Designed miniproteins, single chains. Designs and how they scored, part 78

Each design is a single chain, and the fold is of that chain. pLDDT is the mean over its residues in the fold that is shown.

## One batch from the design tools (miniprotein)

Design m2692
Fold by ESMFold2-Fast:
Structure m2692 (fold): chain A 103 residues (1-103)
Amino acid sequence: GLEKELEEIMKEIKELAKRARELARKALEIAEEKGDRKLILRTIGLELRVIGLVYEAELLAEKAKEALAKGDYDTAKKQLEQLKKILRELKEIVRELERLLEE
């Protein structure tokens, strides 16, 4: 059901956010060691974006839970769709961070 789908999406979002933070720390360490200011700023920008996406996901999850509690399945589905977009964006950020480490 929608409640289980919400739990599974939020779990995946949290796992991807953890992976992104780990990769960002490694990328920042490499960039700082090299004195690559452009790479430092890019890595910080990606980390800030992850923080923003996680915050938005938590707000959307609360709205989805409230909608489900009220039996408003249409609103819950719309919030889940937005969470799936955040999940896709986090996957792209993880891929970008992995590319920064391929040096």
Scores: mean pLDDT 88

Design m2693
Fold by ESMFold2-Fast:
Structure m2693 (fold): chain A 85 residues (1-85)
Amino acid sequence: GDFDAVYATLQQMAADRQASLRARGVDISFSDDALRAMARMALRDYTDQAVPDNVRIVLQRAMAVGMTRWARNPGVPVTVTAADL
């Protein structure tokens, strides 16, 4: 279904972003509930966008949350959860 495709794309894009950040010493990850919430947001709030554009927009916003938390306390691993979105 649309959710499965969006969720799979989101998992891959999030993993790629996490790996890139970790290579630079930034430890930001997303919980499974956050990834599922992001997938629902992509389908609900960005109905005029197709995969991967809807996923990219939602992931960019969630990354901003993670980066803000990292900047407040650098060196402490950040996990973005559904409650943070």
Scores: mean pLDDT 84

Design m2694
Fold by ESMFold2-Fast:
Structure m2694 (fold): chain A 74 residues (1-74)
Amino acid sequence: EEALKYAEKARQALKDGNVEEAIRNLRHALNIAAADPSVPQEAIDNLEKALEAARQGNVDEALKYVEKAIEAMK
């Protein structure tokens, strides 16, 4: 799953403290998820929240939402 792959990359970037890389991977995950009808709306909503938190520099909040998005895509 392409969206899941980029969400996992974003999660790793957040853990590494690389917020800019996390934002890039979250944008890729969200664009792919929005175009993929197999991705549940819950995952898309959580990717949007993760991206907003990452943009604000709130790493803990971004990690919380990206993990919720990953679980929704399993």
Scores: mean pLDDT 85

Design m2695
Fold by ESMFold2-Fast:
Structure m2695 (fold): chain A 78 residues (1-78)
Amino acid sequence: SSSQEAVQSVAQRLGMPQPLQQQLLVALEAAEAKYGVELPQATKEKIIQAAYELLGPDETKAGTINKVVEALFKMELM
């Protein structure tokens, strides 16, 4: 999916841990489903990068990851 490609692209560039890659993908797909919107690839990459910068490499809480990704996703809809 384009969301998987966005996460993979950012992960390779920033050296993101695999567990966080999976959680960010799940969070991004959940936000897309909730808002019924497909964002451009570049915008998805921007969201994932910003989320990683806010969360850091050691965040493991799915609830925290989901809230941060959803907040960033909503900002792109403004």
Scores: mean pLDDT 86

Design m2696
Fold by ESMFold2-Fast:
Structure m2696 (fold): chain A 83 residues (1-83)
Amino acid sequence: VEELIRKLEEAAELALQAYLLEETDPELAARLAAEADRLLAEVGAGMRELAAAGDEEAVRAVLEKLAELQRRLGEEVAAAEAA
């Protein structure tokens, strides 16, 4: 679970950096976005394994972290747009 949560946090940070850099450094932004997508795919695969194993607590923990990161990412994007 800690591994999946860590990958999810990394993906969120990379996605935010990609968004902020898209106009100034589109090549770096594209690379960061691609890495975020790769990490999200790995998290998705890990969650399917947890669900198949019946580990409802672990699945819930990852989903709660995803919701928290989505909220934080939205706030950071809004703050960047306002600045």
Scores: mean pLDDT 79

Design m2697
Fold by ESMFold2-Fast:
Structure m2697 (fold): chain A 89 residues (1-89)
Amino acid sequence: MVEEIKKLLEESFKIAKELYGITGVDLIVLDGTKEQEERLKALQEELAAELRAGTVDRIAVAVDTNVNLEHKLEMAREILEEMKKLKKE
């Protein structure tokens, strides 16, 4: 389900990029593994470097999935549906 949540959120972010000119969105899923924690740390360091250079045109979202994954999946679906409605305006 984590992969499905990520895919739904990435699709919503793609629509936000089209509507609002966001050039990049990074999604980090915190599933309690050190691998994901290391990815988040690396991304934070990259974003800090981009901020210092004045080139930040993206956002990062960290999602903790060690709790109710079913509820998070439903929320991700609702977000995508709302974004699709905005795009069809």
Scores: mean pLDDT 64

Design m2698
Fold by ESMFold2-Fast:
Structure m2698 (fold): chain A 111 residues (1-111)
Amino acid sequence: SMEDKLKLLKTLAEGVEAYEALRKAGHSDEEIRAVVDEYIKKVIEILKNVDPEFAKALEEAYREDPEGVIDAAVQAVDSALRNPELTLEQKAFLVLQALRDYVAAYQARKA
């Protein structure tokens, strides 16, 4: 639904803002990764109502390689935050796209 799609983008945007705030406050990589992990879990749950096939594929990839999924999200947020022209919504969309790309690469490795 449109409501679930908005909830997805809002949750991703909140994750980007949380990441930036924790980095600025001088938190460790381990602490920041733990917060990213919690946002990935929230995103998977919301995706079950937005894109069930992608939700299942991301949940499977996360179950088998949680560190790889966290790395993909961290790299996407870092890249988005380095571009000052991007809106928060555009940064959230780039993180979502990075997760899609990671899942596609994961599935290709299993073939």
Scores: mean pLDDT 89

Design m2699
Fold by ESMFold2-Fast:
Structure m2699 (fold): chain A 56 residues (1-56)
Amino acid sequence: DALREAIVAAAQRALDSGATREEAIRGVALDFGISVEEARRIVDEAIAAGRLTLPA
């Protein structure tokens, strides 16, 4: 899904820029017009699947 891929990419950019997980989730929710709960689900599923990397 192109929308989910865009959300994951945006979350990855936020994390790479020093945002916390919660900041990234809130940011993508606002930018894509989705709920915080939906954004958290997408981000957490991407992390679990290895599609989103948390910074060291």
Scores: mean pLDDT 81

Design m2700
Fold by ESMFold2-Fast:
Structure m2700 (fold): chain A 94 residues (1-94)
Amino acid sequence: MKKTVDLEVDSSDSVELARKIAEELENGVTIINVTVTDPDGGVESFTFEVESEEEAKELAEALRNAADGGPSTGLPEKFDADVTVLRPPRPPPP
């Protein structure tokens, strides 16, 4: 049975977000709903899913290395968008 978790983090705390995602992946969670709150009160929500426990462990290790100040070696492209979501999105053209 797939486990789901909801994470809420301030947009300024990318290190904390990476650590929380890594902890949940290490605990066997495969579906993660991430809610990021901007200082301006904006709320961004993302959902990502890993297909296997092995994939989850690889991602958790990469996220922990990044959070601990080590070089982030090869975060998979599916997490590149989600963990870099802490960047403000480009406003739509006027």
Scores: mean pLDDT 61

Design m2701
Fold by ESMFold2-Fast:
Structure m2701 (fold): chain A 73 residues (1-73)
Amino acid sequence: MTEAEKRLREDILKAVDKLKEKGIISDETAQAIKRYIEEHPVLSVGDLREVPGVTDETLEAILYELGLTKKKK
């Protein structure tokens, strides 16, 4: 596993915990994402589409927490 993969993994885990605390994702979805990251290499946030219960809305929320997307208002 590369240092970039380790960093992304750590950042996703932190984002998932924050989203769970905010009530944006369920405990079940948070646990499924954590399990997937432990068992599979993650090269991008988009790889999380393979996780049961992860929707496009969940991916957008994670990208926002990571600072990888900006909402225009």
Scores: mean pLDDT 74

Design m2702
Fold by ESMFold2-Fast:
Structure m2702 (fold): chain A 55 residues (1-55)
Amino acid sequence: SMEDLRREVERLRGEFLRRAQEAHDAAKSDAELAARMGELVAEYRRRLAEVRERY
């Protein structure tokens, strides 16, 4: 349902924001932070596409 899709998207957003904060806190340099954020954004986009394809 659209409600289930919305809840899954909200959950993925929450997970992304939490992991982004963890990456920011753990990164030892701007270059490392950029690399970690790049991977997190790529994973988030992929998971969003998978959720949208399922609904």
Scores: mean pLDDT 85

Design m2703
Fold by ESMFold2-Fast:
Structure m2703 (fold): chain A 65 residues (1-65)
Amino acid sequence: SMADEEAEKARIERIRQGAKETLENYKKKGDEVMAKIAELIASATDKESLEKARQEVEKLFKENE
């Protein structure tokens, strides 16, 4: 339903804003890996891009052990 789609969009926007705040915090602390993770999530604008961001985050965890 439209209400479910609006709720999903609002949830994605909340996640994106939280990731932006987290990105700035980790940049200040010099934690490069956590900053990259937050940046990937913050770049998500919809459900599809958020799903791709989650896959890239998982890849980063595997590559950085």
Scores: mean pLDDT 76

Design m2704
Fold by ESMFold2-Fast:
Order: C-alpha cells, then sequence, then structure tokens
Structure m2704 (fold): chain A 86 residues (1-86)
C-alpha cells in the first residue's frame, strides 16, 4: 500500500527533524517524493532520480560518519524499496 509507505516516510521525516539529522531528513524527503511520484503515475525516470538522491544522501552520511543520519536514510530507502516492489 503506497499510502502506508507515505505515512511511514512522513513519520521518519518528523523524527529526522526532531533529531536535527539534516542528511537523514534529505534522504527521507527524496524517498517520500519517489513514492508520491509512484502514486501520481509519474515517469520511471523521475522515480529513479529521487531514489538516486536518497541513496546519495545515505552515501554522504556514511562518508562523513553521521551514523544517526545514515540509519534514518537506510530506513527511508528500505521503505522506498518496499514501495517499489508493490
Amino acid sequence: MLEEKLRELEELIERARREGRELGLLAAEHAKRAVELLLEGGSELEVEIEEGMALLYLGVAKLIGDEGSARLAEEAIRILEEALAA
């Protein structure tokens, strides 16, 4: 259910905001945008770009040792992967 995945990502975004996890927030916002595009019937390319952006922010968080953002970004990507498999 794509609407359930949107709710999970919205909860994750609010958690990232409360924790001040900027890279985790950015990854989750791009993951949410990808799911919104799936619901709207957007192009596969647009969805792939948003997924790529979420993965980029995860990579940056890992590179700089921001473990809090990396965990949030990994959770956002997991939710997005589950949405893409539906």
Scores: mean pLDDT 88

Design m2705
Fold by ESMFold2-Fast:
Structure m2705 (fold): chain A 84 residues (1-84)
Amino acid sequence: EPEPSIEEVKEKIEELIEKIKKGERNFSELEEGLLKQAIALKIKKLEEEEGRTFSAEERRKFAEEVLKDPEKQIEALELLKESL
């Protein structure tokens, strides 16, 4: 019933960042969910900075780019953690 604490969510994000830094290639459903949230937040920030909205195709291409690049994954996850 109680919401997960912000600290608990941040700990899960930190754990995922550490796994990515260690070269982990396979993610759990929870970890994939965190990456999707991080990507969505990054897109929202880019939309705000550019003063425009992304099309469904642009969102998909951006997500694919992030999922192929560990450094971009880490950047997005750190942004998500800081937003909490």
Scores: mean pLDDT 80

Design m2706
Fold by ESMFold2-Fast:
Structure m2706 (fold): chain A 88 residues (1-88)
Amino acid sequence: AEEEIRRLREEAERYEELARYFDELIELQKNPRDESPEFDELAEYAREIEPGILEFSLNVKPLSLQELAELYRKKAEELRRKAEELEE
């Protein structure tokens, strides 16, 4: 049970970071600037989660990126809720 709770929380953090990657990408599309170290780290982390996500996300419209960010945030929230239910 404890191992499963930890896995669910780790998976939730993974989706939260992926959502943050899309939020940053949307901002870069609105306000073009030089790459920041923070974005580079997020992009690498996103690639670890979903190989090809960087190439995919660079070729989609901002609205679709916003929808993806919301989807991943909801997945993270669901996983955290499952972890809480198992802990309580």
Scores: mean pLDDT 72

Design m2707
Fold by ESMFold2-Fast:
Structure m2707 (fold): chain A 79 residues (1-79)
Amino acid sequence: LYEEALRHLAEAIEAVRKGDFDAAKEHVQRAIEALKKSPKPSPEALEHVQRALQAIDAGNRDEAIKHLREAIEAVKKNL
């Protein structure tokens, strides 16, 4: 579950960097689903992925990458 969330967050960062916001949004949604199915969901990770989704919808690449990285770090703290 954590590995699935981390994979989707990393893929979302790559998609944002390539300017593929549709793919980035899909990966963020998959990460949210994986985090919610976790036996110990991280509120910090969920908040950061939701903020990343808002940044993607607004076209704010730097904000999206920042929040996706913060989400990855929050997930890693739960491993």
Scores: mean pLDDT 82

Design m2708
Fold by ESMFold2-Fast:
Structure m2708 (fold): chain A 70 residues (1-70)
Amino acid sequence: DKLIEDLATAAKTVLVARGASQEEADKIAEKLKEALSSLPKDASDDQIAQVVAEVTGLSLATARGIVRGI
């Protein structure tokens, strides 16, 4: 759960920095937590980054940066 919470918080911070409202970022973070909770426990960093990019609409490069920062 900590990894999912940390990823959602990092993604939320990036979204707000890029112009999303706090309310919209919170909704996207909730969707991201649900999507990440559905991944296998042994999911690779690349698989996690792909889900982050898909749910948030951020580039895969940005999503990889978020995953590496955790």
Scores: mean pLDDT 81

Design m2709
Fold by ESMFold2-Fast:
Structure m2709 (fold): chain A 89 residues (1-89)
Amino acid sequence: SESDLFAELEADILARMDEIERKMREEAKRNPSSSKEDLTRKMDREAIKAFLALVQEYKKKNPDVEISFSKIQQIMNKVISKVMARRRA
């Protein structure tokens, strides 16, 4: 169903953000001369880029489902809220 599709997309985005954060933390350990601020900004940019790529992939796999801009924003806001809550924990 459409709701199942959006739930899967949300889960995939969260998993990809976890991978990006882990990879960037590993890169920080490998290159300790990099500033934490620069690495955090790079991580956030990569997360946004990955989010947009996953949305496009889901559109290609589900061409009969209308994924409106408002639905994309809703999913993005929900994912950002979950990621921010995790960073505060």
Scores: mean pLDDT 74

Design m2710
Fold by ESMFold2-Fast:
Structure m2710 (fold): chain A 84 residues (1-84)
Amino acid sequence: ALEVEQELYEKVKEIAEEIEKKWETEPESLPPDLQEFVKLSSNVETLEDLEKAAEHFMKHLSPEAQEALKKYLEAVKKQIEAAK
């Protein structure tokens, strides 16, 4: 794996953990799209569910973070396809 991939994973993970923490303590403080992201991400069973959750999340990211998340999702999709 490239260093860029590890940094990307860590950034997405940190953002997701902060959103989950706010959801547990102050769910009303999260925008509706992020509330939907938390609900969808807790019930992810397929790659399609993950992509749908990411769409709600991307709206609240900077353009650079949106591109980073898209690259991360592409990498996850390729890993799932390779695990066949």
Scores: mean pLDDT 65

Design m2711
Fold by ESMFold2-Fast:
Order: structure tokens, then sequence, then C-alpha cells
Structure m2711 (fold): chain A 60 residues (1-60)
């Protein structure tokens, strides 16, 4: 929903700011879980795959 989207964006923007633009796959997975976003993140997903899923979700 709109609320999960706003929350995910806020968490990611904060992580990027606090880590000088560097975010790990585990930090992205945690952000998705905390936001309540309806994204399926697999344990085998690379950082690039997780980023793609997040970007597509935020653009939708």
Amino acid sequence: GVEAKKKLKSIIEKLLEENDGEVSADQLKTAVKKSGASLTINDTDSTSQIVEKVVLFLMD
C-alpha cells in the first residue's frame, strides 16, 4: 500500500545518508521487512536483484 511504500523509501533514504550511499543486501532486506512492503526477497537474491525489486516497487 501507499503507507508501506512511503516507509520503505524513508528507511532506504536514511540508510543511504547514514552509510554514504553504500547499503548492504541485509540492510535492504531488513528495510523491506520493517516497511511491510509486499515484496518477495529470496535468500539467494543478490544486492542488485534486491535493489531492482525495491526500485520497481517504489515506481509502481
Scores: mean pLDDT 77

Design m2712
Fold by ESMFold2-Fast:
Structure m2712 (fold): chain A 99 residues (1-99)
Amino acid sequence: SELVEKLKELAEEVSRIMSEYWEGKISPEEALARLDELLAEAEELVRDNPRIAATWRAAMELAKEAIESEDPRKQAVLDTAASILLAGAVFEAEVLEKR
């Protein structure tokens, strides 16, 4: 499925942005801007699937909170939660296509 393939690609790009940020390769401002661009792209792809869109929005909010947090423990928990939600959104899209 083109939709599932694109959502997986976007989720991998989120992971790449978060990794680059944690490695100090990009600024918080750059990381947040790139996440906003990916969220807009994902919402366009899942426009007809409001539950998947809601899960993606929730995941992006958690990722942004991780970037904005100064607490390493909170950063780890929020980043992990965002990854779980993104994986769940991709899985739901796969299940919906198999009917």
Scores: mean pLDDT 86

Design m2713
Fold by ESMFold2-Fast:
Structure m2713 (fold): chain A 68 residues (1-68)
Amino acid sequence: LSKEEAEKKIKEVKEEAEKKIKEAEAFNDGLLAQGRLSQEERDASIRDAREEEEKRMKKKIEEIKKKT
């Protein structure tokens, strides 16, 4: 990969992770509004989603850097 291609892919990976976290927040907020989740369960689910997406993002960025 060229340096410019690597930077573009890293940006896309970060944007994808942020989008997925926002989708998880919206989904769990919807369940909370319907009374299907407690506030504590909602907060735990979002925390888990953020941790998972951060882990995926770091792995993908490392793979991109190895190909550069």
Scores: mean pLDDT 81

Design m2714
Fold by ESMFold2-Fast:
Structure m2714 (fold): chain A 57 residues (1-57)
Amino acid sequence: SGTGESLHQAFKAAVENAERGVVEEVESLNQTNGGTIRDNALELARELVRERKEREA
């Protein structure tokens, strides 16, 4: 992990504030960046989904 670290933090902060379409936002960023966050997007998406389930618990 070297590229996209700051993007990870910024995106996570946005998710904490927005909390709508979070999974779609991650996929959209991955597709729009064309590979800048491709690998990191999958890890972030998994973490976001996990946090959402924790909130529902």
Scores: mean pLDDT 62

Design m2715
Fold by ESMFold2-Fast:
Structure m2715 (fold): chain A 68 residues (1-68)
Amino acid sequence: SKKIKEILEEAVKKVENVPEEEIEKLAKELGISKEDAKILLIRLEVTKNTSAEDHELAEKLLLEYIKK
């Protein structure tokens, strides 16, 4: 199984490959900032690859990423 940190890093890399225009469109549709739209996409990608037992640790690492 992949470590949670590796899952988060892969999720970030995958979202970085999403076209800027798609992120901007999502942000406008949801009424949020582009940064919040990117974070939402990262969160969804992490959730797809994380077990229920690891959810709390994944959220902690994501919050550390957001604060940077």
Scores: mean pLDDT 76

Design m2716
Fold by ESMFold2-Fast:
Structure m2716 (fold): chain A 81 residues (1-81)
Amino acid sequence: MTLLSISELQEMAESVGLRLSPSELSKLLAEGIKSGELDIERAGKKGYYVKDVKELRRWLGREALRRDVPEGLALIQRAVG
């Protein structure tokens, strides 16, 4: 397991196009853990223990691609079918 700080995780997110505040990033990572998509463990103030850094980066890349569609437009498309 690799320990990554919130700052290091922000740098990784920015490298794939995600410009998030520390609180937004923490919320996104918590959602990924809750959904079972991320195999990472919160280390309190130290950041997160990451088993596979490459899979984390791929997951962040998928989230970046997903965010190219404005959230309001995605909600409208879901409502209309």
Scores: mean pLDDT 73

Design m2717
Fold by ESMFold2-Fast:
Structure m2717 (fold): chain A 86 residues (1-86)
Amino acid sequence: MSEADLRAEVLVSFAIMAVSVAKHTLQTKPLTEETKEEIRRMLELARRLVREAEELLPESSEEVREAVERDIELVRKEIREIEEKL
């Protein structure tokens, strides 16, 4: 595993965690303006982390690239689904 491989996997894992926090917040807290802002901050963090991971893919191994690309697509889908509910 290269440094680029490790960094891409770590970044996408953090993006998954950020989306999970946003989803949990949406499901468990009243949808006040404060809660919406908290969710939007988590989604913005997830987008940034995904973008940084995507920029590392050209330097990543094929196996890591395929795995990270799949996780990026899942994160982007979850972001869209959460935003539709805000």
Scores: mean pLDDT 87

Design m2718
Fold by ESMFold2-Fast:
Structure m2718 (fold): chain A 82 residues (1-82)
Amino acid sequence: MSGVEYALEVAKKSLKRTEEIYEKLKDSEELKKLLEEVKRLYELAEKDPENAGKYASEAVKKTLEAERLGNDLLKKRELENS
């Protein structure tokens, strides 16, 4: 139980973080796709607790991809001085 709860909290944090990144960069189709993938992984972790650790791990990987992409996009926006 505790291991599943931990995995669910990890997936939930990954979802929230990806949502926060996308909220700043709503015009990015790539970030929208990553957000949808993380959301799906969180839902799978809730519905399939036996595999929650696997889904949480994949959610973390997608969130790291979103962070890298988001940082690149924000840097480009700053360079445009918009």
Scores: mean pLDDT 82

Design m2719
Fold by ESMFold2-Fast:
Structure m2719 (fold): chain A 93 residues (1-93)
Amino acid sequence: ATKVTVTANDFAVSSTKLTATIKLESPEPQEVDILAKSVTSGKNYPGVRVGPLKGGETVTGTVDAVATNAGDVFQISAIVNGELAATATATAV
């Protein structure tokens, strides 16, 4: 079975970039799409594709995200083969 773990880092309100770490456990190499969405505004940001990743590999991806205020929450989604595999949240600080 394919298992995906996403960890997202809190980021400065002055930053335009959000960093997420993806770990994949899969018998076959997989590409992972990382998408960011503002929970407050509903705005979607352009995604980035990382990989292909082999089982047990960890990579860091950086996506565009712009916070208006400290405390703004962003949802980070990892998509594998067009399916939502994992989510994490990051907060602007």
Scores: mean pLDDT 78

Design m2720
Fold by ESMFold2-Fast:
Structure m2720 (fold): chain A 88 residues (1-88)
Amino acid sequence: SALEALEEARRLVEQAEEYLKQGKLEEAKEQLKKAFELLRPLGLTAEDYREAVLAALPEVADIKDVEERDIRIGIEALRRLLERLEAR
Protein backbone atom coordinates (compact mmCIF):
# COMPACT_ATOMS: atom_id res chain seq x y z
CA SER A 1 0.00 0.00 0.00
CA ALA A 2 1.02 3.64 -0.38
CA LEU A 3 1.10 4.09 3.41
CA GLU A 4 3.40 1.06 3.86
CA ALA A 5 5.70 2.35 1.08
CA LEU A 6 5.88 5.80 2.74
CA GLU A 7 6.67 4.25 6.15
CA GLU A 8 9.39 1.99 4.68
CA ALA A 9 10.91 4.88 2.66
CA ARG A 10 11.07 7.02 5.83
CA ARG A 11 12.74 4.12 7.69
CA LEU A 12 15.32 3.79 4.88
CA VAL A 13 16.07 7.55 4.99
CA GLU A 14 16.57 7.36 8.78
CA GLN A 15 18.83 4.31 8.30
CA ALA A 16 20.88 6.32 5.76
CA GLU A 17 21.29 9.03 8.44
CA GLU A 18 22.59 6.38 10.90
CA TYR A 19 25.04 4.96 8.34
CA LEU A 20 26.26 8.50 7.58
CA LYS A 21 26.88 9.04 11.33
CA GLN A 22 28.94 5.81 11.35
CA GLY A 23 30.99 6.85 8.28
CA LYS A 24 29.42 4.06 6.19
CA LEU A 25 28.95 6.15 3.06
CA GLU A 26 28.23 3.34 0.56
CA GLU A 27 25.60 1.78 2.85
CA ALA A 28 23.98 5.22 3.31
CA LYS A 29 23.80 5.69 -0.48
CA GLU A 30 22.17 2.26 -0.97
CA GLN A 31 19.43 3.08 1.59
CA LEU A 32 18.68 6.38 -0.21
CA LYS A 33 18.50 4.59 -3.58
CA LYS A 34 16.01 2.07 -2.15
CA ALA A 35 13.91 4.87 -0.64
CA PHE A 36 13.73 6.72 -3.98
CA GLU A 37 12.72 3.51 -5.80
CA LEU A 38 9.86 2.97 -3.29
CA LEU A 39 8.57 6.53 -3.86
CA ARG A 40 8.69 6.47 -7.68
CA PRO A 41 5.47 4.37 -8.07
CA LEU A 42 3.65 6.89 -5.83
CA GLY A 43 3.99 9.52 -8.58
CA LEU A 44 7.43 10.86 -7.69
CA THR A 45 9.25 12.05 -10.83
CA ALA A 46 12.93 12.80 -11.52
CA GLU A 47 11.82 16.45 -11.80
CA ASP A 48 10.34 16.34 -8.26
CA TYR A 49 13.66 14.99 -6.98
CA ARG A 50 15.62 17.68 -8.88
CA GLU A 51 13.49 20.44 -7.32
CA ALA A 52 13.88 18.91 -3.83
CA VAL A 53 17.67 18.72 -4.31
CA LEU A 54 17.83 22.40 -5.35
CA ALA A 55 15.74 23.39 -2.31
CA ALA A 56 18.11 21.42 -0.03
CA LEU A 57 21.35 23.02 -1.35
CA PRO A 58 21.52 25.73 1.40
CA GLU A 59 21.37 22.98 4.08
CA VAL A 60 24.64 21.43 2.79
CA ALA A 61 26.58 24.59 1.81
CA ASP A 62 28.91 24.27 4.85
CA ILE A 63 29.79 20.58 4.35
CA LYS A 64 33.29 20.40 2.85
CA ASP A 65 33.47 16.63 2.20
CA VAL A 66 31.99 15.92 -1.24
CA GLU A 67 30.71 12.39 -0.47
CA GLU A 68 29.15 13.40 2.88
CA ARG A 69 27.56 16.44 1.19
CA ASP A 70 26.10 14.23 -1.57
CA ILE A 71 24.57 11.84 0.99
CA ARG A 72 23.24 14.71 3.14
CA ILE A 73 21.58 16.37 0.12
CA GLY A 74 19.93 13.04 -0.72
CA ILE A 75 18.62 12.69 2.86
CA GLU A 76 17.26 16.27 2.92
CA ALA A 77 15.71 15.97 -0.57
CA LEU A 78 13.96 12.67 0.27
CA ARG A 79 12.67 14.09 3.59
CA ARG A 80 11.11 17.00 1.66
CA LEU A 81 9.54 14.59 -0.84
CA LEU A 82 8.17 12.36 1.97
CA GLU A 83 6.49 15.40 3.59
CA ARG A 84 4.94 16.30 0.22
CA LEU A 85 3.63 12.76 -0.38
CA GLU A 86 2.29 12.42 3.20
CA ALA A 87 0.26 15.63 2.68
CA ARG A 88 -1.79 13.96 -0.11
Scores: mean pLDDT 82

Design m2721
Fold by ESMFold2-Fast:
Structure m2721 (fold): chain A 97 residues (1-97)
Amino acid sequence: SSERHAKALVEIISKVLSGELTLEEAKELLEKYKDSTGEEAVKARLMYELAKLYEEGEKELLELLKETAELALKYGSDNPKVLELAKKIEELVRKKE
C-alpha cells in the first residue's frame, strides 16, 4: 500500500507542478467521487489536497513531498535520506501553523 501511495504522490504532484492538473479539475473529481469509498475516491481527495497546496503557494512543500516519495520508492521508507526529507516537510508544515 505504501508503494501504491508513493507512486500516486509522484504522479499527481508531477501533474500539479506542470499545470496538467488544476484545482478546478481536482474539485470536479472530488465532487464526482465524494460519496464513494473506492480507490478513485481516495485518489480524487489526494488530487484535491495537492492541487490546493499548489494554489496556496506551497510549491516547495510539493517538490519535497515528490522527492521523498521518489526516494521511498527507490530505496525504501526507512532510508536515511527519506527520513531527512520527511523531517524537512514536518518543519515546513509547522512554520505555516
Scores: mean pLDDT 79

Design m2722
Fold by ESMFold2-Fast:
Structure m2722 (fold): chain A 82 residues (1-82)
Amino acid sequence: AALFRELAAAVAAGDAERAQALAEELGRVYAALPPEVQAALDAALAAYQAKYAPVADQLSEAEQLQAAADLALQLAAIVAAA
């Protein structure tokens, strides 16, 4: 759970190096999660894409980073609930 919050902070701050390191660690954590938790994370990602993809060209860089940070916090909540 803490890793997703750290990723949200790194993305919001524009810290690409930190965000990449956390993404690699989260990738390994994701692979070890039960299939039902992976499915919940995949559903959250699909909902995010459905909401933001139609308006992506209208969002500022800061708005895109905030949307990505909000997603990371939602993923943290899903993992914490598992």
Scores: mean pLDDT 70

Design m2723
Fold by ESMFold2-Fast:
Structure m2723 (fold): chain A 76 residues (1-76)
Amino acid sequence: EEAVKGAAEGAKRGGSDPINSATGASLGAQRAYDEGKASPEVASGAGFGSVIGAQLTGTADGAYEGAKRGAELAKA
């Protein structure tokens, strides 16, 4: 959950550009892991999902939804 929240915040701060949004989302998920709030699998899943979501939709919202799905899949 914290990795998803970090990814969402990072995507928003990355702005309207899909690459910057995906980068921000990945950094946010990584920060949650560094702070001990997420497992490496969940943080990795969120980061990967954010990149895929951004690429498929070209939007910050896509990066966020991708991060959520990636984190959920990593938890399973």
Scores: mean pLDDT 70

Design m2724
Fold by ESMFold2-Fast:
Structure m2724 (fold): chain A 88 residues (1-88)
Amino acid sequence: GPELERRAAGYLAEAASLAREAGLDEAARYFREALRLLTRDRDYRRALEYARRGLEIVRANADTLPADVLARLTRRAEEAIELLEELL
């Protein structure tokens, strides 16, 4: 329902912000597009696809990130993905 959508949107926004601050601009773009698809189009399937691609980029660059940034960013992305899966 609307509460799950709001929580998923919040986690996607946080993931996008953290990714941008960490210099992972491509990951940030995927999280922002996931957020747009969720909030504007209610396209849960495509939002999930984009969120997963964002997380893949984060994981591919894990060795370049401070451990605390990696942990926070990964947790936000994973929580958004779990909520999006529940919305399907």
Scores: mean pLDDT 91

Design m2725
Fold by ESMFold2-Fast:
Structure m2725 (fold): chain A 65 residues (1-65)
Amino acid sequence: MLSVEDLQPEVDEALGLMAYGILRANEPEASPAEVAAEMLRNGASRELVAELVRSLGGEPPAVLP
């Protein structure tokens, strides 16, 4: 069976995607930088954040929280 440590990156990404979905639904006018910051605060990977911000037509913030 996979250890808890093996699942941590997937859990962090799932939490980030969930935060993105909530933010998008409740704050559709949020800037890509604000979406990126919220995702990172919820444990999303930098790669996931960069990909989603790019899909929103923006650039991820230079300084990540």
Scores: mean pLDDT 61

Design m2726
Fold by ESMFold2-Fast:
Structure m2726 (fold): chain A 82 residues (1-82)
Amino acid sequence: AAKLVEELQKEAYEKGYEEGLKEKDEAELEKKLAARRAALEALLAEAAAQGSLTAQAAALEAILAAYEEGVKEGAAKKKAAE
């Protein structure tokens, strides 16, 4: 189980990195990241209220965090290359 989460985090980071490298408008990228984060936090709050999906919620949060980090690093790399 832990190995699967680690692999999903790596894939999420790599996908985010590629998206960050392709970004031409940092403001639009930040809006999309904020919207995805808000949607996940709403799902996590609902799961917590129902006392369910705690382990899955933690895994999803870790995967999203890896994706967000990838996007930020990719965008920073693109900005440095410009």
Scores: mean pLDDT 70

